# Designs tried in a protein design run: designed miniproteins, single chains. Part 78

Each design is a single chain, and the fold is of that chain. pLDDT is the mean over its residues in the fold that is shown.

## One batch from the design tools (miniprotein)

Design m2685
Fold by ESMFold2-Fast:
Structure m2685 (fold): chain A 70 residues (1-70)
Amino acid sequence: AQELIDKNVKKADELDKQGKYKEASLVYEGTARAVEALANAGVIDPETGQKRADELKKKAEESKKKYEEA
C-alpha cells in the first residue's frame, strides 16, 4: 500500500513539474483520499495517514491554483 502511495505522489510531482497542473491536482486528490481510506481501515497508522493526506491536499490545491492562473 505505501509503495503505491509513494509512486502516485512521484507521478503527481512529475506532472506538476511538467506543467500538467490539472492532472497533478487530480492525482494528489485521489492519492489523499486513498491514504485517508487506508488510515480509516487501519492499514496504515491513522495519525501518520491523516498528516500525509493533509499534505497531499495542500499540494493538490497548489497545483489547481497554478492551473487556474494559467
Scores: mean pLDDT 80

Design m2686
Fold by ESMFold2-Fast:
Structure m2686 (fold): chain A 65 residues (1-65)
Amino acid sequence: SRQQQIQQLTADSLRDYADLARAAGDDESAAVLTRAADRVAQGVPLSPEEQAQVRAAIDRVDAAL
């Protein structure tokens, strides 16, 4: 339960970033972040490669703000 709550909180944060990416017209970053959010919500840990893609997408969103 506690572990599920932490994963859900992380998934919600990734969805918020995906929404920001979509609002900025960055569909590529939005897709990466949405996929990562869905995996985290399902309890699937992100691979190191997936984590790198998520970090790059977040960096692009932050740079656009």
Scores: mean pLDDT 80

Design m2687
Fold by ESMFold2-Fast:
Structure m2687 (fold): chain A 100 residues (1-100)
Amino acid sequence: SSELEKYREELQRQRDETIAELKAMKKEDVDAFEKKAVELMAQLYKKQIDFFNKKSNTPKEVIEAQAAQTLLDEVYKMLKELGPEVAAKVQGEAIKKVNG
């Protein structure tokens, strides 16, 4: 629907802004980028867990889950550019933060 398309476009805009901020941070301060990536990935993993734990999800919640997955994929791609060991470390720290 046009409502769901507008919502998807708004989430895409917010995602693109977040990605641009992360790319700038990665260029200027890698340690700050890694710390921010842990925090962001933990938030996104929590959203995915909440989504999968529901018996039913609204169309908006489905769009939000898809947007969260796309952002997770882009953050992971940026981390892999720093190296597979860095990507694994940051992802591991994010998962521990969600579970602790």
Scores: mean pLDDT 86

Design m2688
Fold by ESMFold2-Fast:
Structure m2688 (fold): chain A 88 residues (1-88)
Amino acid sequence: STEKFAEEMKKVIEEKVPEIEEELKKKGIKSAKLKITVKALDANGEEVTRTLEEVLPSPKLLAEALVSFEFILKKGKMELTGLEIEEV
């Protein structure tokens, strides 16, 4: 259910975000462009590749995006094939 998915994601965010945020702050990252490339199977069982790009203006938002995408990819059985973080 959507409610159960949201609660599970919230718990994973609360658990993992503080550690990732701290590491990003240690590296002096204030804002970044996140580029994620994923591989998944479509409704016909064919392999498709998708790229998502997002600009995140704080270490906390970047950490939240990284954790949220990891959770979504795992639940959707999608494979992460590329991850780029560029300071902007």
Scores: mean pLDDT 79

Design m2689
Fold by ESMFold2-Fast:
Structure m2689 (fold): chain A 70 residues (1-70)
Amino acid sequence: METLADFERNHPEAAALAMKAMLEAKGDLEKAAELARKRLREAFPDMSEEQIEEAVEAALEMAKAEREAA
């Protein structure tokens, strides 16, 4: 949790972009993850694949938690 929070703190725009893609997918989490990865690679080409995956994982976990809570 703290590791993901540190990533969001260091790369807030990347985390926001991933969250936005997850929300736009309206329940298709696999498509949301692919869309987030693609957008992050295009917007932040200097980011490592690991950083992109961390942003996608953080957004995916939050989206899943909200769906299960509803």
Scores: mean pLDDT 69

Design m2690
Fold by ESMFold2-Fast:
Structure m2690 (fold): chain A 66 residues (1-66)
Amino acid sequence: MGVGEAEALGKKITVVGTPSGATLSVEGVDTREDALAEAQKLYEEDPKATSEALRKAALEAAEDLL
C-alpha cells in the first residue's frame, strides 16, 4: 500500500492507497467519516490550501503504491 502526507491549516492529512481504493485520515479524528467531514471543513476555510494538500498527499500515496 502507498502512503502520502501533507498539511492544511496546521492539520496533517494522510492518504493511504491500496489496489482496491484510497482512504483519507486527518490529524485528530479516528473514523473515515469524521476524516472526510474534517477535510470538508478545512476546504470551506481555505479551499486552495486544502485542495493542494489533498493533491500532494494523494500523489505521494500513488507514487509509494507503485
Scores: mean pLDDT 76

Design m2691
Fold by ESMFold2-Fast:
Structure m2691 (fold): chain A 84 residues (1-84)
Amino acid sequence: MSDEELEEEVEEALTLMEFGVLKTSAESVKALLAGQPSTSKNLLPERALSHEEVRAWMERLIERFRALGTPEGEEMVAFVESLM
């Protein structure tokens, strides 16, 4: 809610998600949308989540990165959106 709380949450999300994990998860979403099960090692369980749940998770990440207002955050938003 405050800018400081938002920055803390986003820093935690970046630490937890790491760029590599985000890429892997987004590639898994692409595979699921193509009608194939994800076989990649990702933190999202490929058979436990629906397409809508994965989309909601990605939308939440987009909001957090966008709220940072940094160029790197905008690039991450564009990357995640390109994989939806």
Scores: mean pLDDT 57

Design m2692
Fold by ESMFold2-Fast:
Structure m2692 (fold): chain A 86 residues (1-86)
Amino acid sequence: MEYEERLKALGERFTAAAQEVAERLGITEDSPLTPERRELLELIERALEVGREAWELIKKGEEKEKIEEKLKELEEIIARLEALAA
């Protein structure tokens, strides 16, 4: 299904971006809570929540407009993570 494939692709982009940001900033799970680490964690938490909501909407067969809105929101969060990796 198109939406499930798009969500999977976004999930792969998210994982790659989060790993690159963590490496670039020298952040590990044991690192102190700096402003940079806080922003990364907040973006990760938001991406996971929006991704979960998108998956639930897809599985329930909700209106296309609702699914598209959540996928767009997730893509914007991932784009922010990718920008931090640059």
Scores: mean pLDDT 76

Design m2693
Fold by ESMFold2-Fast:
Structure m2693 (fold): chain A 94 residues (1-94)
Amino acid sequence: LSPSQQSLLAYLDELLAEAEANLDNLEALRRVAGHTLSLIIHWLEEHGDEEAAAEMRARQEEILAETDPRRILALLREAVARAKELLRQVDAQE
């Protein structure tokens, strides 16, 4: 992985920890989740993977529509895991 990808992956793990810390604050949890997905979407778009970016947008909409904090965290963890797979695939094409 490039240094840029490694930095993004490390930051995604940090954002997941922040989300877990905000399970008792739905508004803060949604902000962290929305920001996390926006970072992933931006990185994918900058690297020309519009299909992967569209997938992440759909996941972001699902998360923002959810009202259960534990379900939001579960969906965020799933989205981050999927993003890590997509980031590795994009690197392999360049």
Scores: mean pLDDT 81

Design m2694
Fold by ESMFold2-Fast:
Structure m2694 (fold): chain A 88 residues (1-88)
Amino acid sequence: SSLAEEALKLAEEALKLAKEKKDSISEVAAQLLIEAAKLLIDGGDRLEVEILIGMAKISLSVSKMTGADPEVIELLRRAIDLLEQALK
């Protein structure tokens, strides 16, 4: 879906910024969301996508608690929201 493709783009942007800021926790969240988006675009298993999103949410919570850049946090949040909308 177009939502999953947009989520992939946002997650890739988040990964680039996290790497530039040396934020390894946000890098993990972004990588999980990239995998979830690609799996959803490929028509893969819905449960696997939901597990990846759940893992990314945990990583994002840790990023937020450890003072990650607000721009990175917002990109990750938006990617999660779009993926969850695509699953409905």
Scores: mean pLDDT 90

Design m2695
Fold by ESMFold2-Fast:
Structure m2695 (fold): chain A 88 residues (1-88)
Amino acid sequence: MSREELDREVALTLIQMELYLAKKAAEKGDFQTAAEIFERARDLARKYGFPEEVIELLEKAAQSAREGNAEEAIKYVDEAMDKLAELA
């Protein structure tokens, strides 16, 4: 395993953990925290070359959280987490 491969695996684990926390924040109505975590996860996904569909779902989750739409934010984060699980 190369350094780049190890860094990508670490990034995947960190993104998955952050998305779990963001989902819990959104469920609790802490939309500011949820949006900030979705934006950080999006930036990590972009940095490490994760699929564009994951990045788009995280952008939509962040936007939905900023709009106070828990149902939509949770929908998009669940879809992103499912796609990330396929890469693990």
Scores: mean pLDDT 84

Design m2696
Fold by ESMFold2-Fast:
Structure m2696 (fold): chain A 80 residues (1-80)
Amino acid sequence: DTLASEQQNLRTEYEEEQGHAEKLLEKVKAGETKESTLNMINEYRDALSLLQKLNALDGSYESEIQKTQEKIAELEKQFE
């Protein structure tokens, strides 16, 4: 199933981006600079883009999209 293979590849890419964003969040929590916070926001934005592509194919990622958007908004409020 070609479509299922494409969905799985996108999911793998999303999971890798989310994992990278979570590692960067640990650095931010450790007292990293505003530059590290901006990089964190950008990583979550990349993960959000992949989630939106997955949701367009499957429709099952709406909750994950909402949670990621809320996380981005929270981080943006901290970047002053």
Scores: mean pLDDT 74

Design m2697
Fold by ESMFold2-Fast:
Structure m2697 (fold): chain A 98 residues (1-98)
Amino acid sequence: SELERQRALERVLEEADEGLEIMSEVSKKIEEEKGEQGELAKKRRDEVLTKNYELALENVSDKEKVEKYLEEIRKASSPEEQPTVEGLEELVRRKMES
């Protein structure tokens, strides 16, 4: 459920202060819960999500760049994954404020 995914994000944040690892773990859990999809679809989504989250984290001081990278993540994600993507976006925004 969405609540379980949010709780997983919060627990990882509490135990490890590394957003990149959190992003990767959440992406993997989304795929596990949703079940098997085509290998190409999974690879493409993982590449877009990971790359753009990495870029967002590297550029947290540049709000315009971060918003662009988050938009790319949204476009690559399926509608059913949007609640979890919103959670990841909030995590990036929190790091921008730090």
Scores: mean pLDDT 66

Design m2698
Fold by ESMFold2-Fast:
Structure m2698 (fold): chain A 66 residues (1-66)
Amino acid sequence: SETEVLVALHELGKVLGPGKATVEGDTVTVEDPNGTTVVRMASEEDARALAERIAEEFPEVEVVYR
């Protein structure tokens, strides 16, 4: 779970620009100037953990919980 979150964060970090990350259930949808990336995590808990790490490391990304 933590390892899966860190792997997802690392892959997203290669393409993330200023934008929006929306958390809905087990899914994190990132919308930025490069396009839309949808990340499905193993659980809602992992999706929220990923969103927290995005907010921490990419402060230009707005994180929204639904």
Scores: mean pLDDT 77

Design m2699
Fold by ESMFold2-Fast:
Structure m2699 (fold): chain A 57 residues (1-57)
Amino acid sequence: GDSLIEKIAKEAVEQGKNSLETSELAIRMGRKAGLSDSEQQEAASLAATRFVKEQLK
């Protein structure tokens, strides 16, 4: 199964309209889920990276 960070990143990619909004969504969702500041940044980075890769396909 996916980690909590990976689940948050996937959800943010599905809801986000652009890379910045996607990363901001991941931070907000991670904060609500009880992730640390560093884990929130990891989720944001993962979500932004995945969003960009989907746009390049």
Scores: mean pLDDT 81

Design m2700
Fold by ESMFold2-Fast:
Structure m2700 (fold): chain A 62 residues (1-62)
Amino acid sequence: MAAEKAAKEGAEKAKKMGGDPLTASGVSASSVNKAGGSPELAEKGAREGGGDGELARAAAEA
């Protein structure tokens, strides 16, 4: 799904640029929301990209 891929890629990019796990999680949540995805997809994508899944889910739900 495009939203899941966007979340994973966002988290990976943030991590590669020296971002902390909180930044990676926020980017993942934002990417999923823009693609019309669910908080569950934000959590899954963030974990796959090396971010914090719980933070990504909470950010997407807010």
Scores: mean pLDDT 65

Design m2701
Fold by ESMFold2-Fast:
Structure m2701 (fold): chain A 84 residues (1-84)
Amino acid sequence: DAEIAALRARAEEHRALGKQYGDLGNYYRKLASEYEKLAKENPELADIFKQLADYYKTLANEYGKLGDEHEAEAQRLEAEVRAL
């Protein structure tokens, strides 16, 4: 059943990408939190650390969205396999 095999292969690819992007999102979210802490500990450099925190928050949100989209696509493809 070539159709089922192809759908499963695509689902697995999207699942792997979803995990990779999700992990990147979590990494950047952690980095943003670290820079927010540095801004509180170093008031004279707070503006620079806040800019870095905002930058990494933006990256975290972007990669998090990509991860969610790929996970949703993997689930949709798995549902198609079950419907066959």
Scores: mean pLDDT 90

Design m2702
Fold by ESMFold2-Fast:
Structure m2702 (fold): chain A 61 residues (1-61)
Amino acid sequence: TSSELTHKMSQIINDSLAAGQSVDEIKQKVIDYAKSNGDQGLIDLAESIGGLMRRVEQEKA
């Protein structure tokens, strides 16, 4: 994916964190953004990020 698309995903994550949303809600927003763009690479990346975020949360808890 382009650096611009990655930057937009990062902005979505930061905006959602500022809004006080949970990790699951942030993951869903990222996946929704990737699906809205119709790019399978972005969808796969968003799902991988969601999996990593879930693992990090479980390891920290």
Scores: mean pLDDT 69

Design m2703
Fold by ESMFold2-Fast:
Structure m2703 (fold): chain A 83 residues (1-83)
Amino acid sequence: ELDALRAQIDALAAQIEALIAQYHAATDAEEQQKLRDQILALLGQMARLTQQAMAAAKTRDEQLAIQRDFNARVAALGEALDA
């Protein structure tokens, strides 16, 4: 189940990356705001799946690794959005 949760998190990150590309391609401010809201919603879903993955982890070290991976992913997505 942990591997399935990780796969879902990876899929959400890919969806967020696609929305960020759409955000940068958008020429209308209202469309950009809607895409930003969608990105935020998916980030929230990714955070919830990460919490579930941490709960499914067998060791404290595994939980910390999941948290670090999430933090790194969020940082990378934030940089992509701000670019």
Scores: mean pLDDT 85

Design m2704
Fold by ESMFold2-Fast:
Structure m2704 (fold): chain A 63 residues (1-63)
Amino acid sequence: SARMERIRELAERGGELYLEGARILSGEEPTVEVEVTDDGVHIRVSTPRLTYERDIPVSEIRL
């Protein structure tokens, strides 16, 4: 749906910010995985030493 497409775009932009932040803080190349579901957005950012995961419920996403 159009709403899901907009949520995916927002999630991709959020993922880019997480990548940049992790790169600045760790000095290493992180990986980011963004999954968009009907319930919300799951973000995972990984470095060799750390993994950060966050779930953002659809109710917190304004579109």
Scores: mean pLDDT 66

Design m2705
Fold by ESMFold2-Fast:
Structure m2705 (fold): chain A 77 residues (1-77)
Amino acid sequence: SAEEAARLIEEAKRLAEKAVELIAKAKAEEDPVKFTALALAGLGDAVEAYLLAEKAAALGGDVSEVVKLLEKAGFKV
């Protein structure tokens, strides 16, 4: 259970960090098609990170770092 929670947190953190990167790139992008592609990719990673974090929290995991990363990407969680 604790090992499973840790694995889920690690994967959620990786996806949340990717979402931060992609959303930052989207905000700096001047091409509307490239902006949309980056924004959608970042949103997808953020949603997956959120779902993994919820599962980890249900197992007693500390998801505070994942939440901070998602907030940095502009999501309310």
Scores: mean pLDDT 87

Design m2706
Fold by ESMFold2-Fast:
Structure m2706 (fold): chain A 101 residues (1-101)
Amino acid sequence: GLLVDALVSIRDDISAGKLSREEKRALVPALINIVKNSEDPSVVAAALEALSAIAFDGETKYAEEIVAAVKPFLTHSDTAVKAAALGVISALRFVTIPVDL
């Protein structure tokens, strides 16, 4: 769907370094809102993958809010949603805890 395609494009742009720090920070609350309010597993997974890309790229201002929003999806019935949620937690741990290197 159009929203999934947009979220995939956002993830790819973040991973390619095309977004500024301010743009990534502005996206985090919007992506958290999509994750909390969407019932479509494809949309949730795509939004979680975009959050993972932001976290891995070193934007950690919203780390606590991201963790709180993502934790419920670690036990979700959809395998893609669970994998995406684990990806977010792993990305945050990698960039915020240097001992994971």
Scores: mean pLDDT 78

Design m2707
Fold by ESMFold2-Fast:
Structure m2707 (fold): chain A 73 residues (1-73)
Amino acid sequence: NDAEKAAENAVRYAEQGQGAAASAALGEALKTHEEYGQPVNVEAVERAKELLEKLGEGGGVKQGERAIELAKK
């Protein structure tokens, strides 16, 4: 689904050092989950969050945390 794909894209961007693109992809995953109820890939979100922490992308980390919280409910 789109939310799952966006979370996977966030991991890929973060692995390439593209912090802004990875943060945007996590934001897209969160928005798609909130608007359409699509499940988020929690494992991919947690992975992207870990990589974004190493890149100093605090905004993306917060978006990932929110997505994980919503997905577990």
Scores: mean pLDDT 74

Design m2708
Fold by ESMFold2-Fast:
Structure m2708 (fold): chain A 83 residues (1-83)
Amino acid sequence: MDALTYLALEHPDEYVRAAAVYTLGKVAQDTSAIEPLRTALLSDKSDLVREAAVEAFKRLSEKFPEDERVQNAAKGAEETLKE
């Protein structure tokens, strides 16, 4: 996860960050992905990366439908994209 998290948050190319954020939501095996996805959604200046974070949270919520933290984070992500 660390290398993928680095690409999602620190890579200079916004397309690489967006792809890494999306992949992080898809391959996450536990709720540790919530923090880096939230950071990408709230702190990244690229609309592409923020959109990828919303989609990643949607995928994460499908993997963990009973986890309140994941469900609340996914709902908050949609509201953040609306501004």
Scores: mean pLDDT 77

Design m2709
Fold by ESMFold2-Fast:
Structure m2709 (fold): chain A 65 residues (1-65)
Amino acid sequence: SMEEQEELLKKVLEELEELDREGVRAVIAGDYARVAEIQARIRELVAEAKEKLSPELVEKLEKEL
């Protein structure tokens, strides 16, 4: 349903925001191995979301990146 799609987008955006905060902390700490892990997790999450979301919601996701 459209509501399930919108809830999925919201959950993905919340997870991306958390990963972004962790990434900022890793950069400040100079932990570039952790930065690479977080970037890989973000790519995986975005790829999975794009497969599950409608084209309209993919556009909304891309605007937040």
Scores: mean pLDDT 86

Design m2710
Fold by ESMFold2-Fast:
Structure m2710 (fold): chain A 79 residues (1-79)
Amino acid sequence: KEAEVNRVLAHAGRAVQDALDGNTEEAQKHLDEMAEIAGDKAEEVRKLGEQALKNAQAGDSVGVEKYLAEIRKVAEEAA
């Protein structure tokens, strides 16, 4: 349960870092891994992940933290 939530968040964080580094291909791979772990919540976490990436690219760290927190909530509900 908690291990799966932590893996979802690890991939979300790596996707944000890759997007900040301009590595869009790796960012998308991490969103794909996150969605796979989330199972029935795949679409929801992917949408939240895309919003986190957009906020990261815009330099909005508050927005990034908001969407990462929402991903955590969704992952906890799925577990």
Scores: mean pLDDT 81

Design m2711
Fold by ESMFold2-Fast:
Structure m2711 (fold): chain A 100 residues (1-100)
Amino acid sequence: MDLDDAAKAGEETGRLFAEDKEKALEFVSKLKTKMEALGAAVAVLRVLEKFDEVAKVLDILGKDGSTEPTEEQIEKAIEHAAEALEKLGYKELAELIKKV
C-alpha cells in the first residue's frame, strides 16, 4: 500500500470538496484502493476543520510508532473516518469510502 496514492487522492478530494461537493463525490466513487479512500476521508475532515477527528485517524495509523501502517490499522482508520463523516451528515461520502 502506497502513502503517495493516499496523498494524491487526498489533495484532489480536498480541492474538489472545497469547491464543489458533488464533484468530490464523483471523484471518490472512482477510487480503487483503501489508501486512496483513507486519504480522501482525511482531506474532507480537514476541509471541514474537524482536526480532532483527523488526529484520531492518524493515531490509529501511527499507534505503537509504526512507520508503515498495517492493513488492519488502515481498515480501522477508514471505519473511524467514515463514521465521523456520516455523523457530520455526509452519509453518501462515508458509504463510498467504506465500499473501496
Scores: mean pLDDT 79

Design m2712
Fold by ESMFold2-Fast:
Structure m2712 (fold): chain A 75 residues (1-75)
Amino acid sequence: MKVVVEADDGSVVEAEEQGDSGVGVGRVTSGGEATGKNAIVAFARAPARVGDEAVVMYEGPDGKDKVVRGRVTEV
């Protein structure tokens, strides 16, 4: 299932949830220096729903992994 997450740092991530696992794999699509980077998203529950909390993990512009909170905005 495709989901869109808006992160607290302003990044927007489009991810595909891996079945009913509560984990999505995707990319940062807009909203900052990490645009185009791969992202992993952990959802507060499975399957993800609009308004759910999420934790986004992506490679930052300095090459270090960044972890930010976000919310599901679209499923």
Scores: mean pLDDT 75

Design m2713
Fold by ESMFold2-Fast:
Structure m2713 (fold): chain A 96 residues (1-96)
Amino acid sequence: MVFEELEEIARKLGLSDKEIEALKKTIETYAESMEPEKALEELRKEIEELKEKIPYSKLLVVKLLQLAYVLEKLGKFDEAKKYIEEARRVAEKLLE
């Protein structure tokens, strides 16, 4: 689910298929490199810091999708969906 919505969002932001595949690999690698609970804690902190400095950025979209991916792996599908919807809103603001 996250990867299908990531592909849609990334294409809207002008990423090539090659860049989208690289992004998916980066998200998977990050999630596999850490314990899920630690990954969630670090991602939530990074997202809050990014929102305070730059409320709309491509990096914020990526971090929100990384958080959603980790939440899906933990079976927290409703929370994951909320962050995917937030990533979509941030991406829409970047296209304005």
Scores: mean pLDDT 82

Design m2714
Fold by ESMFold2-Fast:
Structure m2714 (fold): chain A 74 residues (1-74)
Amino acid sequence: EVADLLIKKMLEGLEKGSKPVEQEKIDELKELALKYAKSESEKKAVETIVEEMRKNNRLSDEQIEELKKEIEKL
C-alpha cells in the first residue's frame, strides 16, 4: 500500500536523523502517491501522512527518490 510505504520511510527518516528536504520534493512525492492510491480512504491517508512529513519528519533527497521508485513499482 502507498500509505504504508510513506509511513515506513517517514519513520526511517526520524530514526536516521536525515536532513530536511525541500517542499517541492515532498509535493512531487504527494502527487505520485495520490496517482497510485486506489481508494478515497487511501488518498486521505496519503494526504495526512505527507502533511505530517512536512511538519515533523525529515527525509533525505535519496530517501525521496527511493520511495518514488518503490511507488512506481506498485
Scores: mean pLDDT 71

Design m2715
Fold by ESMFold2-Fast:
Structure m2715 (fold): chain A 74 residues (1-74)
Amino acid sequence: ALNSPDIDVVLAAVKELIAAQDLSREAEIRAAVDYLFANASAEQLVELAKELLKSELPSAVGLAMRALAEAEDL
């Protein structure tokens, strides 16, 4: 797969933000998710969707569904 080490770092950071369950960081999570939608592989987008579904973010389900759709289109 054409994966950048930087994409893996961003994915790891998003997972840490979700695990912290800090709703005040929703804007940071959204920015990182937008970056991943533009640059991540299908497998990385599936992992992103799994982590988003574990979160208490109000937009998490919508972002997870979009991540899965982007992965399917790749």
Scores: mean pLDDT 70

Design m2716
Fold by ESMFold2-Fast:
Structure m2716 (fold): chain A 96 residues (1-96)
Amino acid sequence: VPLLEKTAKELADQIVERVKKILLDNGVSEEDAEKIAEELRPLVYKAILGEITPEQLKKEAFEILSKYVDKETAEKIAEYVASLARWGLFEAMIKA
């Protein structure tokens, strides 16, 4: 369990850093990108652990992102986050 949690945390951090870069590229400020990263990190972590579905992560990520970016950008980033979380769940299963 500790090893799985460590792997999930590392994958969540990696995913969140990638999302932060995308937010900056889409004109989000560094401060707002950091706030979004802080809100997304625990949700991505839960999705990698299988505690929430990638579909639930997409919905919650969209709600968070919609506070900072337009709906089209929020939908694209939320789908990308869900896709990375699906990958992270698969990676965690292999490494467990």
Scores: mean pLDDT 82

Design m2717
Fold by ESMFold2-Fast:
Structure m2717 (fold): chain A 64 residues (1-64)
Amino acid sequence: KLSAEEVIEKLLEGFKYLLERATEEGADEDILNFAKERLEELKEKGVISEEQLKEAIEKLEELL
């Protein structure tokens, strides 16, 4: 069973992997938007808190 922190870290690692391998113009923006939608979904389902969502989005944007 994964903690909320572990779920967030795994998602950020996965999105970082996708961002590093994006080769098409605009793909970075599409990946970022997809990642934000997944994180917001986790908050809506009660897996992560609003504070954890905010921190995760900040970390995600820092990957660019």
Scores: mean pLDDT 76

Design m2718
Fold by ESMFold2-Fast:
Structure m2718 (fold): chain A 78 residues (1-78)
Amino acid sequence: LEEKVLEYAEKYFSPEEVEAVKRILDTIRKELTPEQRELFLKSLLYQFEAEKAIKEGNFEKARQYAEKSRKLLDEIAK
């Protein structure tokens, strides 16, 4: 999952954004359990899909992906 997130960032994001993603990945490795990390990484991938949908003008699809991301983040809080 981390590799997939980083690959997506390197392909579609600016160097500054890629550096921010690397910092997020470093933080979750230190602060979250393996199960929480998997949920967080899946939420990030859904956030990336939502951002892509916004750029494509598909706001309904963007909302659906954002909601999926939020639900995964809620699971980390349990």
Scores: mean pLDDT 78

Design m2719
Fold by ESMFold2-Fast:
Structure m2719 (fold): chain A 60 residues (1-60)
Amino acid sequence: MREALSQLVDALARRDFATVRALLAAHPSPLLRELARTWVDTYGDAEERATVHAILAETA
């Protein structure tokens, strides 16, 4: 869990959305999904938000 959280934050900061998708698919955790949503809503632009929201829907 802690390792996946660190990897997710790093991937989001680097805009590595392929890694974000892989992490969310491998770890069906409400906490990781909320972290990804909150992070992109806080630090992402409109295009980045759309991308992460699509990943969240596809990995649900």
Scores: mean pLDDT 81

Design m2720
Fold by ESMFold2-Fast:
Structure m2720 (fold): chain A 106 residues (1-106)
Amino acid sequence: MKKDEAIKLVNETLERVEKLLQEALAKSTPEDRLYVARALGAARDHFNKAIEAIKKGNFDEAIKHLQEAVDTLREAAEKASPEVRKLLQEAADIVNETLEKIKKLK
């Protein structure tokens, strides 16, 4: 079913993003750590909201929450050191790829 496929895709994406953000935290300066920790918390919140929206059949709402996750990760990347920025940008790109796949399932 489209909903089950979408939920699986979003959960797999969150696992990939969390792995990248954990690597970013390990490579973080004290200053970077604040931005990366906030990005991780915000990404988890936006993903949980996207999953709940999909469960309700609201793919438009899920797309909005995934876009907010992309925007948050990109904003954190702009403030981060070069090594951490690369990981945050990669995480944002992965979320954006999932966003485009969810649009096709709508």
Scores: mean pLDDT 85

